# Designs tried in a protein design run: designed miniproteins, single chains, continued (2). Part 12

Each design is a single chain, and the fold is of that chain. pLDDT is the mean over its residues in the fold that is shown.

## One batch from the design tools (miniprotein)

Design m4383
Fold by ESMFold2-Fast:
Structure m4383 (fold): chain A 89 residues (1-89)
Amino acid sequence: TRAALAAVVAAERAALEPAARAWEANPSAETGTALREAVRAAAERLLAALRAAAAVSPDSEELRALAAGLEEVAARDLAALDAQIAAAA
């Protein structure tokens, strides 16, 4: 369901909190790279889950649209993180 997908997104965001807090407390190339890698891995896991759900769901068109939107948001967020890491160096 859409609510179940929202819950998965919230759980992945919560899983990123330790890396995000480390970056916020002590911005460095190390903490920034760790956060960037965690965000990339979380986005890839969520995209894989959405695509797998789309393959077996009557709502496959909606789920594929959500996956495409997430790809664009993830690419933008990763680019923003890369810029912040470069600025911190």
Scores: mean pLDDT 76

Design m4384
Fold by ESMFold2-Fast:
Structure m4384 (fold): chain A 61 residues (1-61)
Amino acid sequence: TGEEIDLRVIKKILNDQPLTEGEENRYTVGTLYKYLGKKAAVEFLKRNSHFSPAIVELLNK
């Protein structure tokens, strides 16, 4: 149900960094971050942690 995303994009979101327009539009998590903010983006990542084990590691802090 998810899409592959770059760990770079996740790290930017977790550190309240701005995404590029391409990152916002290419990834569902980027679009959520743009329109609904960090909380919605993080919730999406938690629900879709099966994309990569590395995502789980970044969220476990």
Scores: mean pLDDT 71

Design m4385
Fold by ESMFold2-Fast:
Structure m4385 (fold): chain A 74 residues (1-74)
Amino acid sequence: SEATLAEIRAIAARLPEMSLAEQLAAVREIVAKIRTLDAEDAERAERILLGAIGRLPPEHAEAVLREAARVSRE
């Protein structure tokens, strides 16, 4: 839904302002929201998430990518 995509964009935009612990919690929330979307919106949300992760410091980006992969397999 557009509302869920807007929520994901809002969380993703705040990632650079967060501590690592907050970024890990935020990515778990984003992945949970992506699971509620249809395939088209899920793909759009995944691009939003990957773009946001790419803007983080390398150590944070790696940790957040690992967490996203972990929770996506659950």
Scores: mean pLDDT 86

Design m4386
Fold by ESMFold2-Fast:
Structure m4386 (fold): chain A 60 residues (1-60)
Amino acid sequence: AADAAAEAEADRIYQEIVDKLQKNLTPEEIEKLKPHLEKLRAVAVENLRRGGLDVPLDVS
């Protein structure tokens, strides 16, 4: 199903972002950003489900 694929893609992007943040920011800063990141993940899933775009989200 396309929605399952969208969720998997959003999860992958989310994890890559968190990984990059862990290298550039302190754990305390990441903890403060987690609610924001979770909201961004939800928005990404919705956008992908709506047909999305070619996913120009900082992921390769």
Scores: mean pLDDT 71

Design m4387
Fold by ESMFold2-Fast:
Structure m4387 (fold): chain A 85 residues (1-85)
Amino acid sequence: SAVEKILEEIRELTADLPAEKRQQIEELLEKLREAVENVDMELFVETREKILAILDEANVPAEKRLRVEINLGVLEIYLAVKRLF
């Protein structure tokens, strides 16, 4: 699905993080999946902020952070469209 492709892209972009932070990202990716399945915009926004905070704490390069942010933005658009139907 489009959702699974976006989640995989975020996983690949964060694959070089330390194991502890990768585990946190995996848990948050499951929360993103839950938010999209349940059309839960509040959970989506909360989870997005937590992912970005982890990237900032890990001192991820700005270009990689922007790529994650773009993928999260595409997922947000998908959720918004799903909410209309």
Scores: mean pLDDT 87

Design m4388
Fold by ESMFold2-Fast:
Structure m4388 (fold): chain A 98 residues (1-98)
Amino acid sequence: ALPEAEREALAAARRELAAEIDAIAADPSLSLEEKLERVRELVEKRFGGEKAERIAELTRYLVEKGVPFADAAKMAVVAVEEGKESVEEVEKILEEEK
């Protein structure tokens, strides 16, 4: 188990990231492509370019499957952070959100 201070810091960082994703999702002036680019830029600083690219790709995939953008982006971040970015894990998440 992570130390309490480390868990609290992770929870705070996740809440801040979720709020930024919600702001991007709520911006009516941005296209889907522009929203994906903003999310990629947002997560690149934390996760690095390769993981940021995977988060953007998984977010697009989930949006194409009918998941709302904010939920798709948040799910993609969690999946990539936990190494659960396989199609099987994504399909399971989609089934549980029905």
Scores: mean pLDDT 73

Design m4389
Fold by ESMFold2-Fast:
Structure m4389 (fold): chain A 56 residues (1-56)
Amino acid sequence: SHMKALEERRKKLEEIKKEYEQKLNLADSFSGNPALREALKKRVEEEYEKKIKELE
């Protein structure tokens, strides 16, 4: 049904957003070199953008 499809899409979007937020927090809490931390954050943002684009 349309409602079930909407719920499944919402769940996938929520999971992608949660993964993005968790990975950003992990990268931000990384105790390594600042340049490496920023590179990790950039990677996380890139992955998030690609996942969102795949759903469109």
Scores: mean pLDDT 78

Design m4390
Fold by ESMFold2-Fast:
Structure m4390 (fold): chain A 78 residues (1-78)
Amino acid sequence: MDAEELKKLAKEKKNYATLLAVEILESRKDEEAIKELLELMKTNEEEAEKKAEEIFREELRRLLTRGIEAAERRNAEL
């Protein structure tokens, strides 16, 4: 499985940002993004790290948006 290969490669290269990004993508069941990240790790580690940062930003934005929406609903009640 590509996710397992990518995790092993990330550990070998000590690219922990990519390792964490794979966990996020696995939770989303996004196999295409995992394959893309694996290809980047083999061809351009710097681009793989940028892709991992993008995945983190998207996940953080999603969490922040849900938090703001939840807070707005609570404030509308009071």
Scores: mean pLDDT 75

Design m4391
Fold by ESMFold2-Fast:
Structure m4391 (fold): chain A 93 residues (1-93)
Amino acid sequence: VKATVTVNSVNGDRVSFSVKVGSRTLSLTGEIVSGSLEAGVTYVLDRLEIQGAERLVVLAPDGAKVRLSGEDFLELDTAIGVEALKEAVEKVT
């Protein structure tokens, strides 16, 4: 599943961004915990990562990490899972 992350705004460690997963676009906010992000730049979602209590989005190419709320993480994880299931069904059906 290919997902892209467009950063809308950065204020200190707080980031507002849009994630495009298939035909869906999600508007999310988070906290930058590692790396650097620029407003107006589009990144590739490398993976979702769980580190203890932390729910993280990891962005290519530099591996920048953004912490999400549990609710936002679940919404994004669900959107990726739905797109992955759709792609799998299209390949076997």
Scores: mean pLDDT 79

Design m4392
Fold by ESMFold2-Fast:
Structure m4392 (fold): chain A 65 residues (1-65)
Amino acid sequence: MKKEESEQVAKIVGLALLGIAARNSPFEEDRKTSIEALKSAGVSEEDIKKALEGELSPLEVAEKA
């Protein structure tokens, strides 16, 4: 129902923003913090690497978590 849809959108947006920060931040410390947050959400290291390389979209990563 719409309630699950809004919760899913919020989760996807949050994780997508972390993925964008991990890739686009010029600061290595910020990138590492974002990667750790993605791992804590249950995303595999392989999927994180693919997202950083642009092979996997942040939305797809969020759906796997």
Scores: mean pLDDT 68

Design m4393
Fold by ESMFold2-Fast:
Structure m4393 (fold): chain A 76 residues (1-76)
Amino acid sequence: MEKELEEKKKELEKLLKQVAEDIYENSKNNKYNADFLAKLRAEEPKIKEWLKNKEIYKFIKEESEKLLKEMKEKIA
């Protein structure tokens, strides 16, 4: 159970980084959108099911907040 949870967290972290890169590129064109969770849910239908798990949701929320902070520092 713990191994499956860690594998899902790693996959979601990878997808969040990809979403963050896409948002960063859009920021250069004045189309910045920092809603990582909405974009993540739109990319993969399976992610909506995974986010029903409280541990996965908490991990992704914390990781998205960290990525958002890093992106704001790159834009500023």
Scores: mean pLDDT 65

Design m4394
Fold by ESMFold2-Fast:
Structure m4394 (fold): chain A 90 residues (1-90)
Amino acid sequence: SLLELLQELIRVTDEMLALSKAGQKIPPALLERAKELIRQIASLEKDPTVRKALEMSLKSIEENPDNEIILTAEFVAVRLIARRLLAELG
């Protein structure tokens, strides 16, 4: 369900941001899971502006897999979008 996907994306991005804050490398498997969750949520999103924002963040992540600054900024943005969408569901 969209609710479960949003909750998992928030958990995954929270874990990634915690690792970044601790100076630890983001595991490739966690990065791949985050990309898949963003892709699935974007496909279910009906607001074209929100869908475009998620698609742009996904593209930035895919084009910059080794850039920790870009990855951190994108996961902060994606987490804010996911939290807003989750709040709108109730």
Scores: mean pLDDT 87

Design m4395
Fold by ESMFold2-Fast:
Structure m4395 (fold): chain A 77 residues (1-77)
Amino acid sequence: SEAEKERAREIAEKLRREGEGAIELLRKNPDKEVLRRLRERFEGIAEKLREEFPDSEELREAIERVRREIEELEKEL
């Protein structure tokens, strides 16, 4: 249980960092196709993580944050 919680936190931090990096790169070089693929991959990962760690608030918050950033970027492109 504690090991699962710690792993969920590590994954949440990684998801935040990698999501932020991908979004920054996409802001520098806007590409609608790359953004579409990023969203598809992200949603697949998010669903898998939600199933594996259903009670992790840290993962839920990280997923929602990255999702909102992707949605905002979609509006700009």
Scores: mean pLDDT 83

Design m4396
Fold by ESMFold2-Fast:
Structure m4396 (fold): chain A 76 residues (1-76)
Amino acid sequence: MSEAQREHRNFVLQHLSRGWVSDEIEAEILPKITKKDIGYYLLDQALGELKMYKPINGLTAELLLGYLFGQLPIPA
């Protein structure tokens, strides 16, 4: 991964630690991403952590993919 992509993923991981990811990511989207792109491997680990904590705020599949692909700017 490039440095910029790593920053985007770190931003997503910070939000995942505070948010609950949708069932679509966990059941359908994440397995496909992980199989085709090892870069999303970190999301699999973060989702495992979130399943234990189950925070009340959620983060959608669309939002996660937007940040990972650099379609959404990092809010800082």
Scores: mean pLDDT 47

Design m4397
Fold by ESMFold2-Fast:
Structure m4397 (fold): chain A 86 residues (1-86)
Amino acid sequence: MAKIKATVDANGNVSVTEVKLEGPGAEEAAKLAFSVMQTAADDAKKRGADTAEYEATVTLPDGTRIHAKAKVDLKAGTAEAEAKVE
């Protein structure tokens, strides 16, 4: 499992403030969590929206599945993402 907290500016630039990694696959989970968070920030900016959410699932070459969710708030300047191995 990976949990990421970040700040986000009005341009969708994400600055990571906290990363929590737990258990096997946590590094790959963190990579996906960050990717989903950046995608959500880019989507909010492109749509002119104050908030956006995004989720994705990837399958690694070894068959491990990772599910990630992100939520960004450009008005509040906050972003959060979580990813876990299924």
Scores: mean pLDDT 81

Design m4398
Fold by ESMFold2-Fast:
Structure m4398 (fold): chain A 73 residues (1-73)
Amino acid sequence: SLEAKIRALQAEVAALEAELKRVNAELEELKGKPIKTSQDVARITGLELRRIGLEYEIDLKRKQIETLKAELA
């Protein structure tokens, strides 16, 4: 059903938001270091790319939810 699909997408968004929170926390910790190693810089770059991907996927799924909700109305 459309209602089941909306609930599934909402659960997926919640999981992605939890991961985004973890990525942001690690980025804050790494960027807060007084001295950064080359490994730290590489990790920051990887996490920033992952953050962009997570934000994109969350936005896409939220738009899908709104479209499905409009179809129910």
Scores: mean pLDDT 90

Design m4399
Fold by ESMFold2-Fast:
Structure m4399 (fold): chain A 57 residues (1-57)
Amino acid sequence: MKEEAEKLLKSFKENLKWAEKQAIENGPMSKDKIKEIAENSLKNYEEYLKEQLAKAG
């Protein structure tokens, strides 16, 4: 990936970890469900970045 995409992905992963922690500590959802949502969100964001790179090249 281009350096800018790597920085965006890193920031997204950090924000996602923070949001996952908050949801586990303060939310009504199970840890397993929160983890599944987090994994799906990460995959969607990786696909988004891949699409943006394809459009730019």
Scores: mean pLDDT 77

Design m4400
Fold by ESMFold2-Fast:
Structure m4400 (fold): chain A 67 residues (1-67)
Amino acid sequence: SMDQAQQASQDISDELARLSGEHDAVEALRRTSELARERAKQSKDPVVSQTLQDISEQLERGARELE
């Protein structure tokens, strides 16, 4: 559902905040992108899976822009 996709997005945002406290911005974005990609593969909800794939791509693009 859309609500579950929103929750998945929030969970990834929380992970990015945690990793940003432990790593520099580029590393935090790359690690969070990898987590979103893995969670997308494990999701049985196609809306959640698509949302996490989109987030993963956006985070990876952000990491490349900072390099």
Scores: mean pLDDT 83

Design m4401
Fold by ESMFold2-Fast:
Structure m4401 (fold): chain A 97 residues (1-97)
Amino acid sequence: DEELLRQQQQLQAQLQSQQRLQLNQEAQKIIDEGVEYLEKKNEDAAKKVREAWEQSLLSGVKLATKELKKYNEELGEKAQKVLDQLESLDQQERDRS
């Protein structure tokens, strides 16, 4: 059924686009919450996370995850989950190219 195939392809494209938007929003929230938390524990770490974020969202989340794990296991695990999803989605997009 050609209609079913088109519907499946459209749903996959919409899902991936929505996942990217949602992950970018979750990643930004990790940066915002992580920087706020780190400013209270280690201002230099917070500054480095902001500098990494200015280079790319992925770089910011990577450094935030590493630094948060030193001070707060729960926030570090939350950041790691978002990081894993971003890296997985980036890998999927590269594999399609």
Scores: mean pLDDT 82

Design m4402
Fold by ESMFold2-Fast:
Structure m4402 (fold): chain A 83 residues (1-83)
Amino acid sequence: SISDFEEEIKKAMLMMRVSVLRKYVDTMSDDEQKEEFRKLKELIETEYSDLPEAPKIIKILEDALEGKISFKEALDKILDILS
């Protein structure tokens, strides 16, 4: 369980991190994009697992890593969830 206050803070922090990644993702190589997505997935699983949206975000990251959607599309979807 997570308090409304803590949930709001965690959402804001994650949104900021994802927003920065989205800004720079087009400057990254394919391998760099995959590495950043693996790191983001691990971060969410360890530090943001209490966030109600975490399972949905993890699924989007997995879809991108499997090549089902682009990295850019995945980040846009995650930002929409966190808004």
Scores: mean pLDDT 88

Design m4403
Fold by ESMFold2-Fast:
Structure m4403 (fold): chain A 64 residues (1-64)
Amino acid sequence: DRNLQLGGGARGSGRGAGASEEMVEKARRAGLSGDSDLSGRAAREAMLDGGNPEYAERAERGAR
């Protein structure tokens, strides 16, 4: 189910399986779109993943 090698899905939710940087980029792109909901969602996902919530939050603020 899904390709783990592509570094998506379960890897992102693997409690710091190295997906923190992807979450930061995702939050940044959401901020550029002007969708506060998307950027907030990305930050929450990073927190749930157990990665770096501060990192995602900084990316959101940087995009704003």
Scores: mean pLDDT 52

Design m4404
Fold by ESMFold2-Fast:
Structure m4404 (fold): chain A 63 residues (1-63)
Amino acid sequence: HMKVKKVFVFEPDPELTPEQVRRIYQRVAEVAREAKAAGLTSEQIVELVQKEYDRALAEARAA
């Protein structure tokens, strides 16, 4: 998919199992919610979410 602007993008990768995708979505949502509660900006929330997603991808690859 194209990278237009920094936004929350929940996009499954071919290398991820359906279980991992679902888990990532839940984890990302939880992280985003905590970041909002902490008063982070939209930009920071997006960056944090992206990092979490990247980590989950690396974890799935390593497993």
Scores: mean pLDDT 68

Design m4405
Fold by ESMFold2-Fast:
Structure m4405 (fold): chain A 111 residues (1-111)
Amino acid sequence: SLLEEAEKLVRDFFLDLARAAGMTAEVEILSAEKLSDDEVKVRARVRLTAPGLPEGELEAEFIVEKDENGNWYLKELRFTRVSPAAQEALGRAPDAAAVLQKYFPPSKIET
């Protein structure tokens, strides 16, 4: 379904982001709401874990959009909650910028 495709993209984003930080992510979808035929609003909670590190937790809200070719991308991201451990882990991720570029393609940013 439309909602399942949007939810999958959000899960895949956090799994890739955690991998870039050398961590494991558990992603819980809190809500998914259809805004239009090509837009879904998704809220997620993420738990970040790695051996010997404190557990990180964050919550985020996304606007997920489908392009003219039927491909989903992340249009907007807002962190609604970030634990200190999650903030530190994300700040140490060497490839976080590459993950962001993959899911928020520059070609979809309107100037």
Scores: mean pLDDT 79

Design m4406
Fold by ESMFold2-Fast:
Structure m4406 (fold): chain A 58 residues (1-58)
Amino acid sequence: KEKEVEELIKELLEQGKSVLDAIKEAMEKYGFSVDEAISAVNKLLQKEAGEVEDPPGV
C-alpha cells in the first residue's frame, strides 16, 4: 500500500538513484502505479524538507 511505495522510493533515493529512476523502478519491478509512485515522492519530499514554510498545494 502507500507506505510500501514510500519506503521503496526512500530506499532507492538513499542508494543515490534519481527521483525518475526510483519512480521507474517502483513501477517496473514492484507493479506500483505512476500515481502511487509520484504521490510517495511528493510525500517524502515534504517530510525531508521539514521546513517548507507553508506553500499552497505543494
Scores: mean pLDDT 71

Design m4407
Fold by ESMFold2-Fast:
Structure m4407 (fold): chain A 83 residues (1-83)
Amino acid sequence: MKELYRGMAVYSSETGAELARKDGNEEAAKYSELGKEYAKQGNLKEAAKYSKRGAILARKDGNEKAAKQSDLGFAYAQRALEA
């Protein structure tokens, strides 16, 4: 279960970063990419922190699609941490 949620955190944070980057939201993309990298390393606390930051920045830029994916990365990292 923990590995499943970690994998979902990686995928969602990566998707959030890609969507943010596609629309030129470079700062949001950088933080979501950090969330992905920390999730890959198993550092779920930092993964959640940076994925959430990516989501907040994407929302400020009006990119709700990217924000939603990065929020999923945050949620899955939190679930993996608790499992």
Scores: mean pLDDT 88

Design m4408
Fold by ESMFold2-Fast:
Structure m4408 (fold): chain A 63 residues (1-63)
Amino acid sequence: GRERAIEEIARRFGLSREQAALIVDMAELSHLPDEFLAWVVGQQVGLSRKQALEALELARRLT
């Protein structure tokens, strides 16, 4: 569920709950390219492209 995904992403990537929640919510936007979503995540929370893609994939697995 969403709460589990937020907690795991926050822990794994060293992010606040609010930053992790953004990643979980962005991961649900399946109509947008992953490269674009990773770029938005990187700009908002400071993750690298690789970390942002890993976080989005993890969010999808946990939700």
Scores: mean pLDDT 86

Design m4409
Fold by ESMFold2-Fast:
Structure m4409 (fold): chain A 80 residues (1-80)
Amino acid sequence: SLAEEVRRVMEELIKAIKEDKPLSAETVERLSRVFEKLPPEVQAEFGRLLDEAFRAYRQGKKDEAVEILKEMEKRVIEKL
């Protein structure tokens, strides 16, 4: 299901941030495919929150980035 695809890609993103590992090309491709399947309104919110999470990570706010991704997962799945 789309909800399971969202959960999987969010787990991969959170793990990469927690372990300070770069995102694999496969994870980036899965993220792109999930995004394309979302309704337009949900796509806009998803993109905004994803940008906020990676901005937090680049500023060294790792815990904040993880919490943003967890909130994103919940909000997206609730709208599917």
Scores: mean pLDDT 83

Design m4410
Fold by ESMFold2-Fast:
Structure m4410 (fold): chain A 72 residues (1-72)
Amino acid sequence: MSPVDAARANVKESLKLADELAEKGQYDTAILVLEDARDFATNALVAAGDFDGAAEVSKELDEKIEEIKKKK
C-alpha cells in the first residue's frame, strides 16, 4: 500500500471513529481524532505531491469538526 493510500484509509477510519465517539457524547475526543487525522493525512499527501488531495482532505475533516462542535 502506498503512503497516500494509507493516509486516505486512515482518514476514512478516523471519520468512522469520530462519528462513533460523537454518538457516545465524547465530542472533545472525536474532535482530537479528526485533528490528528487531518495533520497526518495532509502531511503525507503534501509529501507525495498531492496538494489538491491534501486540500480536499483538510476541507472534509474541518467541516466534520465544525459539525461536531455545533453538537456541544
Scores: mean pLDDT 83

Design m4411
Fold by ESMFold2-Fast:
Structure m4411 (fold): chain A 84 residues (1-84)
Amino acid sequence: SMKRAIELLRKSVENLEDMLRTVEARYRAGEMSAEKAIQTLERIARAARQLSKIAENLGDKETAEKAEAVARRAEALVEELRAQ
């Protein structure tokens, strides 16, 4: 059902937010290389962009905006790490 799809979508976006925070924390702690962090962040950005489009198609603008914010944050961190 549409309601179930929206619930799963919101949970998926929350999981990507958690993954983003975990990658940033592990990188800052020296537990992850820049190359590994960039690879993981690029995957998070792609997944978040896909979820944003799905949310928009389902009419869930709030979740679409949250997913887009996750994608932008991941992309910004990739650029920061590449500049080092």
Scores: mean pLDDT 89

Design m4412
Fold by ESMFold2-Fast:
Structure m4412 (fold): chain A 66 residues (1-66)
Amino acid sequence: GDHLKGTLGGAGAAAGGASGDRAAAESGQVMWEKGGNPEYGRKAAEAGRAGDAAAAKEYGLQASLG
């Protein structure tokens, strides 16, 4: 399943962010903290902060897989 998509939307929106890059950054960090691969979690957060939602989603998926 696409766990990153749900976490990206939920975490970012709950934080009051109106920006997809902010939501992507938060999603990547949450995936990393849940025991996924920390390198991919970091890459997802960095991509999200840079506004690259597609890269953030891909790295976040890899982070969630461990």
Scores: mean pLDDT 55

Design m4413
Fold by ESMFold2-Fast:
Structure m4413 (fold): chain A 100 residues (1-100)
Amino acid sequence: MELTEKEKKVIEIILEAIEEVKKELEKAGITSLDEEEEKLVALAISYLALEKAKKEGLSKEEIEYLIELLKELNQEDVKDEEFIKKAKEAKEKVEELLKK
């Protein structure tokens, strides 16, 4: 399956968010996660990817595609607003878990 330039940009942002969160987990000495923790981390990665996309000035269509893809990856069948809220709350919980 060939990816469009728009799809490539969105995937690159997701991969960057994954790498950043993995690096922070490694710094905190976290080498394994239980099922609940993995779900929280996945949602936190989703919110970080959304923040990166907005900061990099992605178009409305690219951001909408990102939200759709993130919902599919997290297996969330909710409205975009509810998904973004869940992802934000998960990011805050993960940041508290990592502690500076």
Scores: mean pLDDT 80

Design m4414
Fold by ESMFold2-Fast:
Structure m4414 (fold): chain A 84 residues (1-84)
Amino acid sequence: MDIYKAPPKEDKETLEKRIKVYKNLIEQYKDNPILVPFLYLEIAIELLHLGKVDEANKYIEEALKTKSPFIKEMIERIKKEVLA
């Protein structure tokens, strides 16, 4: 199901801190095939809020490698939002 968050009016420091936490979680749970793609999507969403579209796209591609139907639906929703 689509869990896309509206862009927050938060400062850059808070968004970058969240990205760092998600990256650390990926390293900790690297063997979890369900959690890791979800964490890639969380990083991508936060990067989109920062305007870092190219970096966000890289994390979306990593999430897509799992072929999860949940991840696919989430990505399609994100693309609709970005493409208007």
Scores: mean pLDDT 71

Design m4415
Fold by ESMFold2-Fast:
Structure m4415 (fold): chain A 85 residues (1-85)
Amino acid sequence: DEAEKELEEKMREKLQELLENGEITPEAIIKMLEELKEEFKDNPELVKGLEKAIETIRQAAENLEKYGKGMEELIEKLREEAETA
């Protein structure tokens, strides 16, 4: 699971940078995941996992907009987790 561990470390670092800058949005998260997908392109299992994560974030963002909850609740939840970590 060396590749999985490396992916997890890079994801944590990139997510922390987005949190520190207040740039946590579905678009920013999707872009980060797409960059990781390119970086780990030689590992089809990780690529598939990243594609599923991207699709999940897209669907969540679309559902939140549809119900008028917007991206603000997603950003707020991520911000709260950062403050308690």
Scores: mean pLDDT 73

Design m4416
Fold by ESMFold2-Fast:
Structure m4416 (fold): chain A 86 residues (1-86)
Amino acid sequence: MLTEEQRAEIDAAVHLIAASVELNIAKRLIDKGAPLEEVQEEIERARKHADRAYELAKKAGNPSLLKAVEQIRKDIEELEKRAKEL
């Protein structure tokens, strides 16, 4: 049976993938000149997934996964800044 740490690691990875998908959708929306409101909705979804992934990665005690989540959080902040400048 999976340990609590193994479950947290899998859940963190799933949320990290979800955050990456939402971030890429937001990037495509910016490239298409979509309304800022639609871009912000996808950025917010990405942020929620990244925040959950961060909590779970910390619980799992996986440094590589935690580093990956920290990177996606930075990517989200950069995209949010870019969206506001449009």
Scores: mean pLDDT 86

Design m4417
Fold by ESMFold2-Fast:
Structure m4417 (fold): chain A 78 residues (1-78)
Amino acid sequence: MRALEVLRNLSPTERRIVEAITRLLDTRGVKAVTQRNVAREAGVSQATVSRFARRLGIELTEVPILEGVAELEEAVLK
């Protein structure tokens, strides 16, 4: 539902996705946080990343996320 609730109930796979998002934000910035790049960094399918992003309320697609930037920073960097 909300990003904070998802972060409290992460599966091992979802934890790898969060770690991948955090690394991409830290090293390449928000423009690199795409479904494809996150899937590659986490070692999961793009469909798995898409399902997790929807649980965070963030749309991850082939292009960088725009509207979810502030919520993504709050959810995954803190």
Scores: mean pLDDT 64

Design m4418
Fold by ESMFold2-Fast:
Structure m4418 (fold): chain A 85 residues (1-85)
Amino acid sequence: EELELPEEILELARRVTEAAEAGDYREAAEAARELARLAERELGETHPVVAAAYAALGKALEKLGRTEEAAEYLARAEALRAAAA
């Protein structure tokens, strides 16, 4: 298997999912921001994990009522997915 991710990135991805499932969208947004930052630094800006992190961040921001911020991150996630697909 080629897609072995650093443990820290896997842990952050897990925390984003668990926080979102618990309805803690503030924590989900914070973890997703950190995930996107670390994934960009370690894996590169175009990596699928970066797109997933921005999508999770945008969704959490929507739930928090930060609609303009959410739209920006969701658009970035879609652009990254389009580039990867």
Scores: mean pLDDT 81

